# Designed miniproteins, single chains, continued (2): the designs that were tried, part 52

Each design is a single chain, and the fold is of that chain. pLDDT is the mean over its residues in the fold that is shown.

## One batch from the design tools (miniprotein)

Design m5773
Fold by ESMFold2-Fast:
Structure m5773 (fold): chain A 77 residues (1-77)
Amino acid sequence: SEAEKLAADPEVQERVRRIVREVLAQPGTPAQKVLELFQRLIEEDPRLLKYGSALLAQFRDELPPELQAEVDRALAA
């Protein structure tokens, strides 16, 4: 799928990992961090807005445990 292609793109992976690192460095609840992550991904590339949920699902296992639980909750909603 297009979302899988975006998740496999090294440039996209680097942007996502950079944003995750920056968001994790900030104080806040896991829910606030997941929201901030979505907002920052949208700002970096409009394509990430369209595939945000699928992209988060692809990167779920690469996230810290505290964010994994919040992503799981968001994807189940």
Scores: mean pLDDT 72

Design m5774
Fold by ESMFold2-Fast:
Structure m5774 (fold): chain A 93 residues (1-93)
Amino acid sequence: GLSIEQEIGIALRIIGLGLDALNSKDPKEQIKAIKEILELAKEVHEKSDDEEMKRRILELALRELKEVLEKSKDEEVKKAAEEAIEEIEKMLE
């Protein structure tokens, strides 16, 4: 399982990556940030033994990715965000 310190660290990293995805002008950097958010979500889903913290961090990742999807004008960035959102929504079921 993940420690509380590791879970907090992952949550803060997801927030930072969300900001990177929103503020970057390079679609490749935005897609990289989206993919890293998804990998962190997968790590929390697989390794967290705290169901409440797991849900909160996955919901945080969804909020960050949905904002990227809403604000991006790039089709490949939108597609990457949509795919990541779908995978995280499956983790929450």
Scores: mean pLDDT 90

Design m5775
Fold by ESMFold2-Fast:
Structure m5775 (fold): chain A 65 residues (1-65)
Amino acid sequence: MKVDVKVLEPEKLTKQQIKDAQEIFLKGQTEEAEVEEKGDEVIITINGKKYVLSKKLFEVTVTEA
C-alpha cells in the first residue's frame, strides 16, 4: 500500500521527526509500505525500515495501490 504523512504541529517536531516524515513522504508514494497501529503510535515499515510516529503529531493516510 502507499502511505502519506501529514504533520499536524510542525513547530513542535524534533529534527529527527521532521527527517522521518520527509523520508516517509519521499518513499511512501513510490515503495510498498506496511502500516501497524500500536496505541498512540503508528508503525510504518518501508523496504524493511521501521518508522514510529506519534498520532498526536502526525496524521497517517494509507492508500491501496
Scores: mean pLDDT 77

Design m5776
Fold by ESMFold2-Fast:
Structure m5776 (fold): chain A 95 residues (1-95)
Amino acid sequence: LQQQLDELEKRAEEAKTYLELRDVALEVIDLLLQSTDPDVQLRLVGLLKRIRDKLVELGKKENNPLVGLFRSEVFQALAYAAQRLGLSLADVMAA
């Protein structure tokens, strides 16, 4: 799991396109839904927040409505993670 998390973080950092970011985000969300380890869940939430921020930056240069829709899906995943971990939604959603 630690090696898988390190690889996902690397893939997110190296992602240059919306499709690459979406692919990583979907894998992060899937792993988050399957994880029962709080430390792993927190790392995945942090990674999902970084992916969200990257999507915001890419969206400033593109008027693609699909990017906005996908950002909404990432926000919903973060809200779910907040509830599951007992974290404040505001804290999880904050940059």
Scores: mean pLDDT 71

Design m5777
Fold by ESMFold2-Fast:
Structure m5777 (fold): chain A 78 residues (1-78)
Amino acid sequence: KEKADELFAVAEDMPPLLVVPQLISLAEIARFKGDEELAREIVRRLHALPGPVKRAFDIVLNDPRSPKGVAWLRELLA
């Protein structure tokens, strides 16, 4: 949780369309390393934040080119 807090504090200073894909990649890396709690926390926070961050995340989550490729993101939100 503290690691996620650090990541999101830095993200607040960056453009959402640039930082959201990076945070999603970090969540995927965390999941691959077996840190499912960190992966889940990153994805939940991206989805829960209002405004530009949520809109940028929703764009990635609903990418019509890779609907199955983002299924793991939807699983972490369920």
Scores: mean pLDDT 69

Design m5778
Fold by ESMFold2-Fast:
Structure m5778 (fold): chain A 80 residues (1-80)
Amino acid sequence: APPLSPTLTLLHLAVVKSSVFVAERILASPNPNKALLLQTIDSALALIDYIREHADLTPEQQAELDALEARLAALRAKAA
């Protein structure tokens, strides 16, 4: 299969960024829905893995994915 186009890679990165924002918003709620939070984090992590497997990433994009993965890991720790 061909790698993801640059445009599709950017769109998938935007989806990951949106998922991080949603997860942070859920966690900031007074009584966060932990199941929804964990599902959101796990879905975002799966999308990061998909991007890494299928996209021809620039060094800058790889660094951005690494930073997003670290943020998701921190959110997951706070959810536990």
Scores: mean pLDDT 86

Design m5779
Fold by ESMFold2-Fast:
Structure m5779 (fold): chain A 84 residues (1-84)
Amino acid sequence: GPGYVRISGIKGLSKEELRELFEKEGFKPLSITFEEGSVIPGGKTAIVEFESFEKAKEAARILDGKVVKGNVLHVTAGETPLLP
């Protein structure tokens, strides 16, 4: 089945900049959806869909804790878009 990533620490990044961030590491997002309404305290979050949960886990492993444009990325993988 598909895999999903919840990513935060993306303040100031556009959807295309976020897509490029994953593509630079060799991943191809199937969809990117920004979450409105501050689901996580401290700013903008997105749900990113991948072809498989294995690809989502690898994307999370590579990108979690990276600093992009002064923001520390927080990245969690799951098999559903309803991530904790």
Scores: mean pLDDT 76

Design m5780
Fold by ESMFold2-Fast:
Structure m5780 (fold): chain A 75 residues (1-75)
Amino acid sequence: SALEQTAAELARQGSLAYDQGNYAQAAELFEQAAKIYESLGDADNAEAMYLFAADAYQKAGNLEQAAKARQQAEA
């Protein structure tokens, strides 16, 4: 679906931002992808994206957002 393609592209852009050291941007992109996968009922991809967002938030120094993303991954 168009939403699946959007989520995949957001995840790709998140990975690119992460590789460039833009951790805050990477976290936001992974979180956006996670929310789309969650809305589609794709629990496995949503969990993976929330975990990537949590790691990126932690590297950006956003520890509260990292903790929230980890909680979303466990839901």
Scores: mean pLDDT 90

Design m5781
Fold by ESMFold2-Fast:
Structure m5781 (fold): chain A 98 residues (1-98)
Amino acid sequence: DLLEELIKKAVEKLLPTLSEKEQEALKFALEVWEKLRKAKTIEERKAILEEAGLDPSAMSFPDLVKEALIKAGYSEERAEEIVGKLADALAEEVKKAK
């Protein structure tokens, strides 16, 4: 549960720096990621990703964020920039927790 709390804090810190549409994509990725964590089988995880319209091979929260942004119409370059900002925010929250 600590990982989920740290990711949520990183997301909350990043949201005010993003456009409304980017915020919606990031929140969507977080909802999908929470569903994936509750899934008990690989088949359930694939079904969640397919229903969300994301790549069934998306394995991590950064992958889900990138896919959600691309689905929302952002460039791969912009999606990677936001994923980088998220990674920086998460690293800062991890340092504060340790």
Scores: mean pLDDT 79

Design m5782
Fold by ESMFold2-Fast:
Structure m5782 (fold): chain A 67 residues (1-67)
Amino acid sequence: MASPPEPSEEELKRYEKSDKIAEEVADKVREKSKSLTPEEQKELNKKLLEMLKKGASKEELLELIKK
């Protein structure tokens, strides 16, 4: 069975934060996407993914969506 062998306190916090951020960001992206063209949706998703990989905060991701 796939289970983490022994997550550190840092890893546990990262997993929790990442999951919550992803859900909140996904909801905001869904709302914004209703008003966007397919091209704009691709650009938004691309930018969000790049920022997330870079370790951007939830606030930074939400600011990008607010454009």
Scores: mean pLDDT 69

Design m5783
Fold by ESMFold2-Fast:
Structure m5783 (fold): chain A 99 residues (1-99)
Amino acid sequence: MIEKAREYYRKFLEEGNPEDFAKALIHLLEVARKEFPALTEEQLEEIKRELLRLAKEGASPAELYLEAGLRVAEYLEGLTPEQREEVRREFEAARQASL
C-alpha cells in the first residue's frame, strides 16, 4: 500500500492532477488503518468516497490533505464540528496567502 501511495504522489508531482493526490492519500489511509485499528472499515470507506468526490469536483491538494486529516482526527480524537471549521478557515486563509 505505501508503494501505491508513492506512485500516485509521484504522478501528482509530474502531472498536477488532484485525483492522483486523492488516490495517494487513500493509500496512506489504508496504511494508517493498520497502525490505528480504532478507525473502522466503514469510517475509512466514507473518508475514501468523500476524498474522491472532492478531487473530481476540483479540490486542491491542500484541501484534500486537510479533509483527510480532519476526518481521521475526528474519528480517532473526537474533534468537534466547531474545531474542524476553525482549522478549515485558518488553513484556507494560509493557502490563499501562499498563492
Scores: mean pLDDT 69

Design m5784
Fold by ESMFold2-Fast:
Structure m5784 (fold): chain A 94 residues (1-94)
Amino acid sequence: DELARVLAELGPEEVLAAIEARLERLDEQAEQAKKRSKLPEEAAEKLREGYRRALEALRRGIREGKPEEGLREAEELLEKGYEEAKKIVEEEAK
């Protein structure tokens, strides 16, 4: 619902820009967390990979005239990246 409202209000291009900005912030936050030993590098990489793949899926959906399909695939890819990162953090905690 939240993402659907943002898409309707801002448009797909603005959503893509927001995802790209979040990727840049993640790179900065991952670097800071690494210095503070709060986030493993492997976990940060899985999050970045998920965001990158989600962005590509959304762009593809928009190009094909199916932005809702692209958004759904992007959400699945973001969730997968998060779960993979979470698993790495849990394994490091052992």
Scores: mean pLDDT 66

Design m5785
Fold by ESMFold2-Fast:
Structure m5785 (fold): chain A 85 residues (1-85)
Amino acid sequence: SMKEAEEILKKFDERLEEVFEELKRLAQTLSKEEILARLRFENAGLMAELADMTAALPQEVRSEVNTEAGKKLKELREKVEKYLE
């Protein structure tokens, strides 16, 4: 349902904020290139987790969730790149 999609996206937002906070912590000791490599790794894991959470949802709802998640991942990358400036 749309309500289930919204709850999944809310949990996804919480996970994205956790990843951003961890990357900020790591930026105290790692290079910009290492942080961006870590972000790519984390993004792959987050998308795998999202696939598992949405597996039982109708295909159309899953597609909408994946579209929103992709947008949020792009926004996270932009936030991280800006933080590292």
Scores: mean pLDDT 88

Design m5786
Fold by ESMFold2-Fast:
Structure m5786 (fold): chain A 65 residues (1-65)
Amino acid sequence: MEEVIKEAKELAREYVAQFEARGDLERGARFVSKLVEMVKNAKSEEELKQKIDEFRAEADRELAA
């Protein structure tokens, strides 16, 4: 679990940096908040991994738009 939480935090920093580079601080903040809620509310490592995959797909889609 701790390793997955660490990965989630690193993923948050990566996406914030990408949105910040585009000048879109509001969207970056929104994605960080969503990821923090996922980590806080995850009841298992498996659930958190699934949510991280969904989050990554959504963030990548937003960055491609």
Scores: mean pLDDT 75

Design m5787
Fold by ESMFold2-Fast:
Structure m5787 (fold): chain A 96 residues (1-96)
Amino acid sequence: MTTLGVWQDGVLSFFGSAPKFGLKEGDEVTATYGDESWSAVLKAGPDIYGQPSLQAPLPERFVVEGTILTVGDVKLKIVAVNPSGDRTLLTLEEVE
């Protein structure tokens, strides 16, 4: 299953797909890329389109193809990174 995210100003937002993966406010998201990891807590907030979303701080170094975002039993891999002005659009695929 695929979903979309947006990264802007150090914050990752999951577009309206968060409920499809059972993600909720208060869940810990861990980003991993190679030997590096980062964790943050999901908070409710508007996405770049003003729609309800779940958001977490994410350092720019993890905004790369190959990064895995883990929330409980759900793993989402960044498979595409598309810069667009002041934001970056991410394509995420569920992986096992």
Scores: mean pLDDT 76

Design m5788
Fold by ESMFold2-Fast:
Structure m5788 (fold): chain A 66 residues (1-66)
Amino acid sequence: SAGSAGAAAALAYLQGDSADIEVRGNTVTGTGNGHTVTGKADSPEAARRAAELAARQVPGLRVHHH
């Protein structure tokens, strides 16, 4: 969905380079490559799902919820 696109785009930007992802409500914040990016999902569940999918694809990625 359009609301999930921001979160997906932020996580795609960090693919292979992210150290940490934080999920708070419908907001996903990723930190890696010396930068911080933030995306919004259409729901808190969509945000969590996006973070979980990123963690599966990036070994060593740390996901923090709440």
Scores: mean pLDDT 64

Design m5789
Fold by ESMFold2-Fast:
Structure m5789 (fold): chain A 76 residues (1-76)
Amino acid sequence: LTREQLEEMLARSPELEEILAREAAELGDEELAELARRTHERIVAVLREGLARGTAPAEVEARLRAIYAEAAAEVA
């Protein structure tokens, strides 16, 4: 990931949040919807903090991968 890609991901975060909220309502799976929303919030927080602090894109990517791995483990 590049810094430009991280900034683009953060800029699109409100759109993704709205899409997730609508999908959650349609699917009726509240637990999966809540996990997805919580994971999204963590990702946005990491992106926002990384960009604000000037963290290297590779380090931000590593943190994002860890968050996704934790979420995957919670459904296993």
Scores: mean pLDDT 72

Design m5790
Fold by ESMFold2-Fast:
Structure m5790 (fold): chain A 89 residues (1-89)
Amino acid sequence: MTREQLLKVFEAWKKVPGVDKELVDRAIEAVKAGRLGEAFGYMLAARYKQLGRTLTDEEIDRLAEALQKRGFTPEEVEAFRRVLREVMA
């Protein structure tokens, strides 16, 4: 997926009922800054909050492993974990 495609998808998420628009905005800014791990962390947090769910540390680690398998760098994977832990609490 290109950066432009990612931005379009994230912008569309702002129109989803019940979504945390601040988290989606943070995801969009992270994409623009090249911080893809943070971007996906904020986007997944927005989605799970919209669904009324929280995530355990084990679930966050499994999601991070999925990102690693998709070719994300170790730095991006750690940023993703940090964002999810901080936001999902």
Scores: mean pLDDT 81

Design m5791
Fold by ESMFold2-Fast:
Structure m5791 (fold): chain A 55 residues (1-55)
Amino acid sequence: SEEAIRELARLLGVSEENARTLVANIAADPRFIPLAAREGRVSEAEVSRLVRRAL
């Protein structure tokens, strides 16, 4: 969980605290996945994979 949060933070270029908030937001509403991927300029599949590992 913590390692996946650190990987997500590095992938998106955000803080670990922001990555935790993002994981919580995605758990509540998966529509946040495309938004996070666009902002981080990464694939939706990569964001989804790391969020699943963080949960």
Scores: mean pLDDT 81

Design m5792
Fold by ESMFold2-Fast:
Structure m5792 (fold): chain A 80 residues (1-80)
Amino acid sequence: KKKERIEEITKSFLNLTPEESKKLAELAKKSEEVRRLLLIASYRANIELAKERGELNEEDIEEVYKEAEEIAKISREELE
């Protein structure tokens, strides 16, 4: 479920209007989970943009995706 939500937020993040972006930022201030999801979505969006520009190879992309997953892992540890 979280993976699908991150994918949707990533797509939305790339196509967000200024108004929608502000609303998501306000939600992130109230919810740690939303903040983590936005950070992961931002990482993935930047990876896709860099890939489209030809700045990253597929090998490099895999490493950056692992970094995004580590951010999600921190949220689980905080729940302990």
Scores: mean pLDDT 60

Design m5793
Fold by ESMFold2-Fast:
Structure m5793 (fold): chain A 94 residues (1-94)
Amino acid sequence: NSSIQQQVQQILQQTGQQISDTILSADPSATDVVDQVNQMLSQASSGTPGVLQGVGGSMKSLGLSAGLSDDTVQQVQDILLQGSDQVQQVINDG
């Protein structure tokens, strides 16, 4: 239903915003990394549970290649796991 779809979209938007804020807080010039993460999240929004965990692996590779610290990459992965859990909960409740 539209309510479940809206909740999933809100969670993905919130997750993307938290990731963007985390990356830009560590490196304000890392806008290309933020854009790529948002693109990955958009592609992952096909609604498959656990897809956000898979995106975390891609994000780790991207973040390390862009020179982000291990701590920043870990924070991004933690945010993705939280977002994945919230999406799964909404789908299970529907």
Scores: mean pLDDT 72

Design m5794
Fold by ESMFold2-Fast:
Structure m5794 (fold): chain A 75 residues (1-75)
Amino acid sequence: SRADLLARVAELQRRLGEVIDRLMAQGDDEGVRELARLLQEISDAVRRVEDGDDSAVPVLEELLRRAEELIARAE
């Protein structure tokens, strides 16, 4: 459901923020830029979904999959 999707977004945004903080502490400017860009893309897709653009749902799902993969790689 849309509510389940948005709950998953909120969880992954929080976890991405934690990874960004860790990468900043390590001086990984490239990693920080990559994750910041992904967060921006997720935020843009969320706004489209909230505005009723159902075509953004599969885009958001793919971005969330990429987020999970990057978080797993960073942990």
Scores: mean pLDDT 85

Design m5795
Fold by ESMFold2-Fast:
Structure m5795 (fold): chain A 88 residues (1-88)
Amino acid sequence: MMKKLKEEFEKKAKPIVDKYVEDTVRQALRSPTEEGQRLVLGVGYSVLQGELTKLGIKLGLSKKEAEKMAKKMAREARDRAEEEVRRL
């Protein structure tokens, strides 16, 4: 049961994470300063973590499990966005 819920959460979270990375990279490219880029990444990460936590709870994960998975996925998404920005 828990295994299927985690798989469903990851499947539904993927398009949200992918959109976050795309939108964050695009917004960071509009910032002329490193300070501005860091702010965009930080704010986006917090918003994404909140959205993913709510999704996990809606799908039937416990609040603790949803928060843990959301935090991990949001960190991985932020790292991916930071790497994409560095390549540009």
Scores: mean pLDDT 79

Design m5796
Fold by ESMFold2-Fast:
Structure m5796 (fold): chain A 87 residues (1-87)
Amino acid sequence: SVVDKVKEIVDSVEGASPQAQFLLDETYLGIKKAVEEKVPLEKIIENLENQIEVLREMAADHPSLAADLEKVAAALERMLEVIKEES
């Protein structure tokens, strides 16, 4: 399922800080809930694209957080690809 593939992406992220891991877990739980509640995939895609943009802007503005935020953003990009393949 798309939910299982998203979880595999979260579990594949190596060297994430506790804060980065929390963001990954929250994103996974949000996607899982949205899929269970039959939210249109287009809306899940839109929300995920918005989250990626915010994380990349934060990474550009906060060099000390950039490595963690870019890891989260890259993982969310892979989640986005998986969800688009199911549409």
Scores: mean pLDDT 86

Design m5797
Fold by ESMFold2-Fast:
Structure m5797 (fold): chain A 79 residues (1-79)
Amino acid sequence: GAEALRAALREAGEKAGVSEETVDRIFDTVLNRPEEVAATEPQRLAELFGVSKEDVYRLAEGLGLTNAEELKAFLLSLL
């Protein structure tokens, strides 16, 4: 659920040095626009979230994921 996703993203952000503002922006996008996240190609997720590509990759690493495709699947699996 949403609380589990928020907790996981905040922990991953702390581990990877991604700001809380960036983490919250990603979380808000996934919660409010999950259909758009599902329809967006992994390489375009940073644009959809309004964050840098570097932050997306760092957050994926903080979650133990290897790429943006795995990150996309993870984000949608907790909703």
Scores: mean pLDDT 85

Design m5798
Fold by ESMFold2-Fast:
Structure m5798 (fold): chain A 95 residues (1-95)
Amino acid sequence: SAEDVAWIKQLTQKFVKAVHEAPDEERVEAVERYMEEFKKQLIEKFPELAEEISKLVEEYTEKMKEAAAEGEAGLDRIDQLAGELTAEILALVAK
């Protein structure tokens, strides 16, 4: 639904902002913590997609952690990965 699309986009934007605001030395931990919360909220909203959501979010979490480990140089990559993850989730919930 349009409400689900808006909710997913808002949740993703809150995650990205929180990761950007984290100190460089804590950003890898911030990605892990916020992505775990993101996964939990998505599964609560779409419990029928729990397995697919878990796999997708876990794959992107590892990529985002690698980008976060690069400090400020990784921030653009985190934004790109967040956009890709958002598109994948939207495609998944549209089925």
Scores: mean pLDDT 86

Design m5799
Fold by ESMFold2-Fast:
Structure m5799 (fold): chain A 103 residues (1-103)
Amino acid sequence: MEEISEALRKLEEAALNKDVKAAGEYAAEVVRLLKRELQLPPDVAKLMDEFAEALKNVDLDTASKKLTELVRKMIEQGMPVSTIAAIALHLIGLMFHIELAKK
């Protein structure tokens, strides 16, 4: 919990300072910490790694495509809709912080 909160705080600071590169790196770190916490199926975990890489590279078009693939894979794996929605909402929030850093 504290590790995720600290990474989110650093992401918020990077976004406010318009440090797009740092925002991408901290957003990727939040995804890594969430993946560790959630103990996801291997196929879902791989898509989360690909999503994190897109965020680290500030490639929001690729991140959006990977988020769609991730949601589809979670549905195929039979994960609860509430869990899928919660994960997707958190990942969208990370993309939003990177967009704010660009402004």
Scores: mean pLDDT 85

Design m5800
Fold by ESMFold2-Fast:
Structure m5800 (fold): chain A 94 residues (1-94)
Amino acid sequence: VEKELESLARGVRGAFGDDELAERILNAKTIEEVKEALERVFKLGDEYLKKQFEKESKTATPEQKAAIQKGYEEDLERRRKALENLLKRFEKSK
């Protein structure tokens, strides 16, 4: 899970400029700390994806809107599964 936390921390720094949240992710020791940090990342990512989806949808054709919506839904599902997998690994270790 360490490499996955490192990837999340890099993403948080790069996408949101949140060094504090990135450090919290890297220094998380308990499942509760991991959950809190990941929930913050999830909320930021959800807001970003929703904003991006709305922006792209405003000028898109009906065909493009279908593809954009599918991509948005797939991104949300991938993020949800990644969070669940990380928490599951920490639960097995703690």
Scores: mean pLDDT 73

Design m5801
Fold by ESMFold2-Fast:
Structure m5801 (fold): chain A 68 residues (1-68)
Amino acid sequence: HMEEIRKKLEEELAKMDPELLEKARQTVSTAPSVASLYVAGELARIAGDEETAAAFYYSALQKLKEEE
């Protein structure tokens, strides 16, 4: 499950620099939905779900192109 994989990755990252992880969350929360899709795609790619990652990346790019 993607949420479970995300939590596991966050735990590993937090062992390196918990402050950096928190800053990344703050940055994403202030970014437009395009950035949220991009982050979701990155997490899926790291988890090895290539199909889901491609879908998120494609959606983010299409959304960006339609707006600008």
Scores: mean pLDDT 60

Design m5802
Fold by ESMFold2-Fast:
Structure m5802 (fold): chain A 89 residues (1-89)
Amino acid sequence: VKEHLEAAQKAFEAGDYDTAIKHYEEVLKVVPNDSYVHYQLGLAYYKKGDYGKALEYFEKAYRLMPNFLDVRYLYEKVKAEAEKAGAKL
């Protein structure tokens, strides 16, 4: 689990969002309710331009940790960008 988190973060920092997503998804197989991993998956999908999946993961992160102000802010921001891009979420 920790090895996948470290690999995902390193890939994310390198701009390899596909590899980061793959490693974060492996963490969720072991810890399905990890709010931080849901948040990072949301960021990775957002960086790829997949606003639908970004919003889905941000919503899950916010529900798991409602006091996580950053995920709430990013959810609202990405939702606005998705609506401007013609995504009907």
Scores: mean pLDDT 73

Design m5803
Fold by ESMFold2-Fast:
Structure m5803 (fold): chain A 64 residues (1-64)
Amino acid sequence: SLEEAEKRYNEIKEELKKKYPNLTDEQIDSLALQKLMDELVAEGREDIAVEFIKKYNEKKVKEE
């Protein structure tokens, strides 16, 4: 589900922040997104990957 994907995304970001403390938030977000997409596609969850990208782009347009 999207909630599971969001939890996994945050988990990946936390791992990346610990491993690469000198990376910017934008770099961490980009790397975490790439890793999440690869994992979801590999697991056959392509529909969830598409929905996550859609929500991610909506957030960027909205600027909160």
Scores: mean pLDDT 77

Design m5804
Fold by ESMFold2-Fast:
Structure m5804 (fold): chain A 117 residues (1-117)
Amino acid sequence: MEEERRRLLEKIRELLEKANELLKDENAPISEILEIAEELLEIGREALRRGLYGVAMEAILAAIEILEKLSKRPSLPKEVQQKIQEYINASREALVNGDLEAAIEYVEKGLELLRSL
């Protein structure tokens, strides 16, 4: 259990570091970054199913960080940036209230909005 928790936390950190490296290029395609954020949410869901709430929280927070950085890209329409910020705020509020499933759903809505562009 503890070794599995440590391995998942290390994977979350590695994925977030990879996404942050890709995010340094504002003109790079977002598809790989979206895939990393989606993988983080899948880790979060799996952690929730297994009762690993701390791991789920870290995965969701990492995905929120990626979504927030993507939302600040100057190529995005103002309306899209504003809608993503609403999803980020809703996800953070869900986390404060202990509703990690709702937090995941709000981040997914933000990622889907970016994917639909």
Scores: mean pLDDT 87

Design m5805
Fold by ESMFold2-Fast:
Structure m5805 (fold): chain A 60 residues (1-60)
Amino acid sequence: LQQLSEEMARLQEEVNRLIHEAFKAKEQGDEEKEAALMAEVFDLNRRVVEIRAEIDKLLA
């Protein structure tokens, strides 16, 4: 559980960084870079949800 919580925290930090970069790319009109960064954010968020579900399932 501790290891999963730490993994989730690290993923959330990376998501925050990528969202910031995607926002900058959007402001610069770089649609391809924005799309690539948002795809990465989507994948990381999906993993966070999976880890949360695993923790909930183990504690249920």
Scores: mean pLDDT 79

Design m5806
Fold by ESMFold2-Fast:
Structure m5806 (fold): chain A 89 residues (1-89)
Amino acid sequence: MSQEEKIREKLLKLQGPVAELEKLLKEKAPISQIKRVLAEVESIVSELPKEEVLKELEKLPEEQIIQAAKNFIASFKKAAKHLNIPIND
């Protein structure tokens, strides 16, 4: 598998979790829900277990969790647009 194919596969796996993360941020959902979805997103990107990622996120203040989630959504949308991958709203 080429580097581009590997990136494309990861972006496709991220579509659902990223859409859920964006919805939770818009609805001002509890930080615990945002952390869980962000851990799922980070797990897909880093290839680390979700539980391990979640433990690292628990060390961060709430404001940094929210900022990381926003930054990830923006980066995902830019990457998906660059690779012409259809994005669910």
Scores: mean pLDDT 78

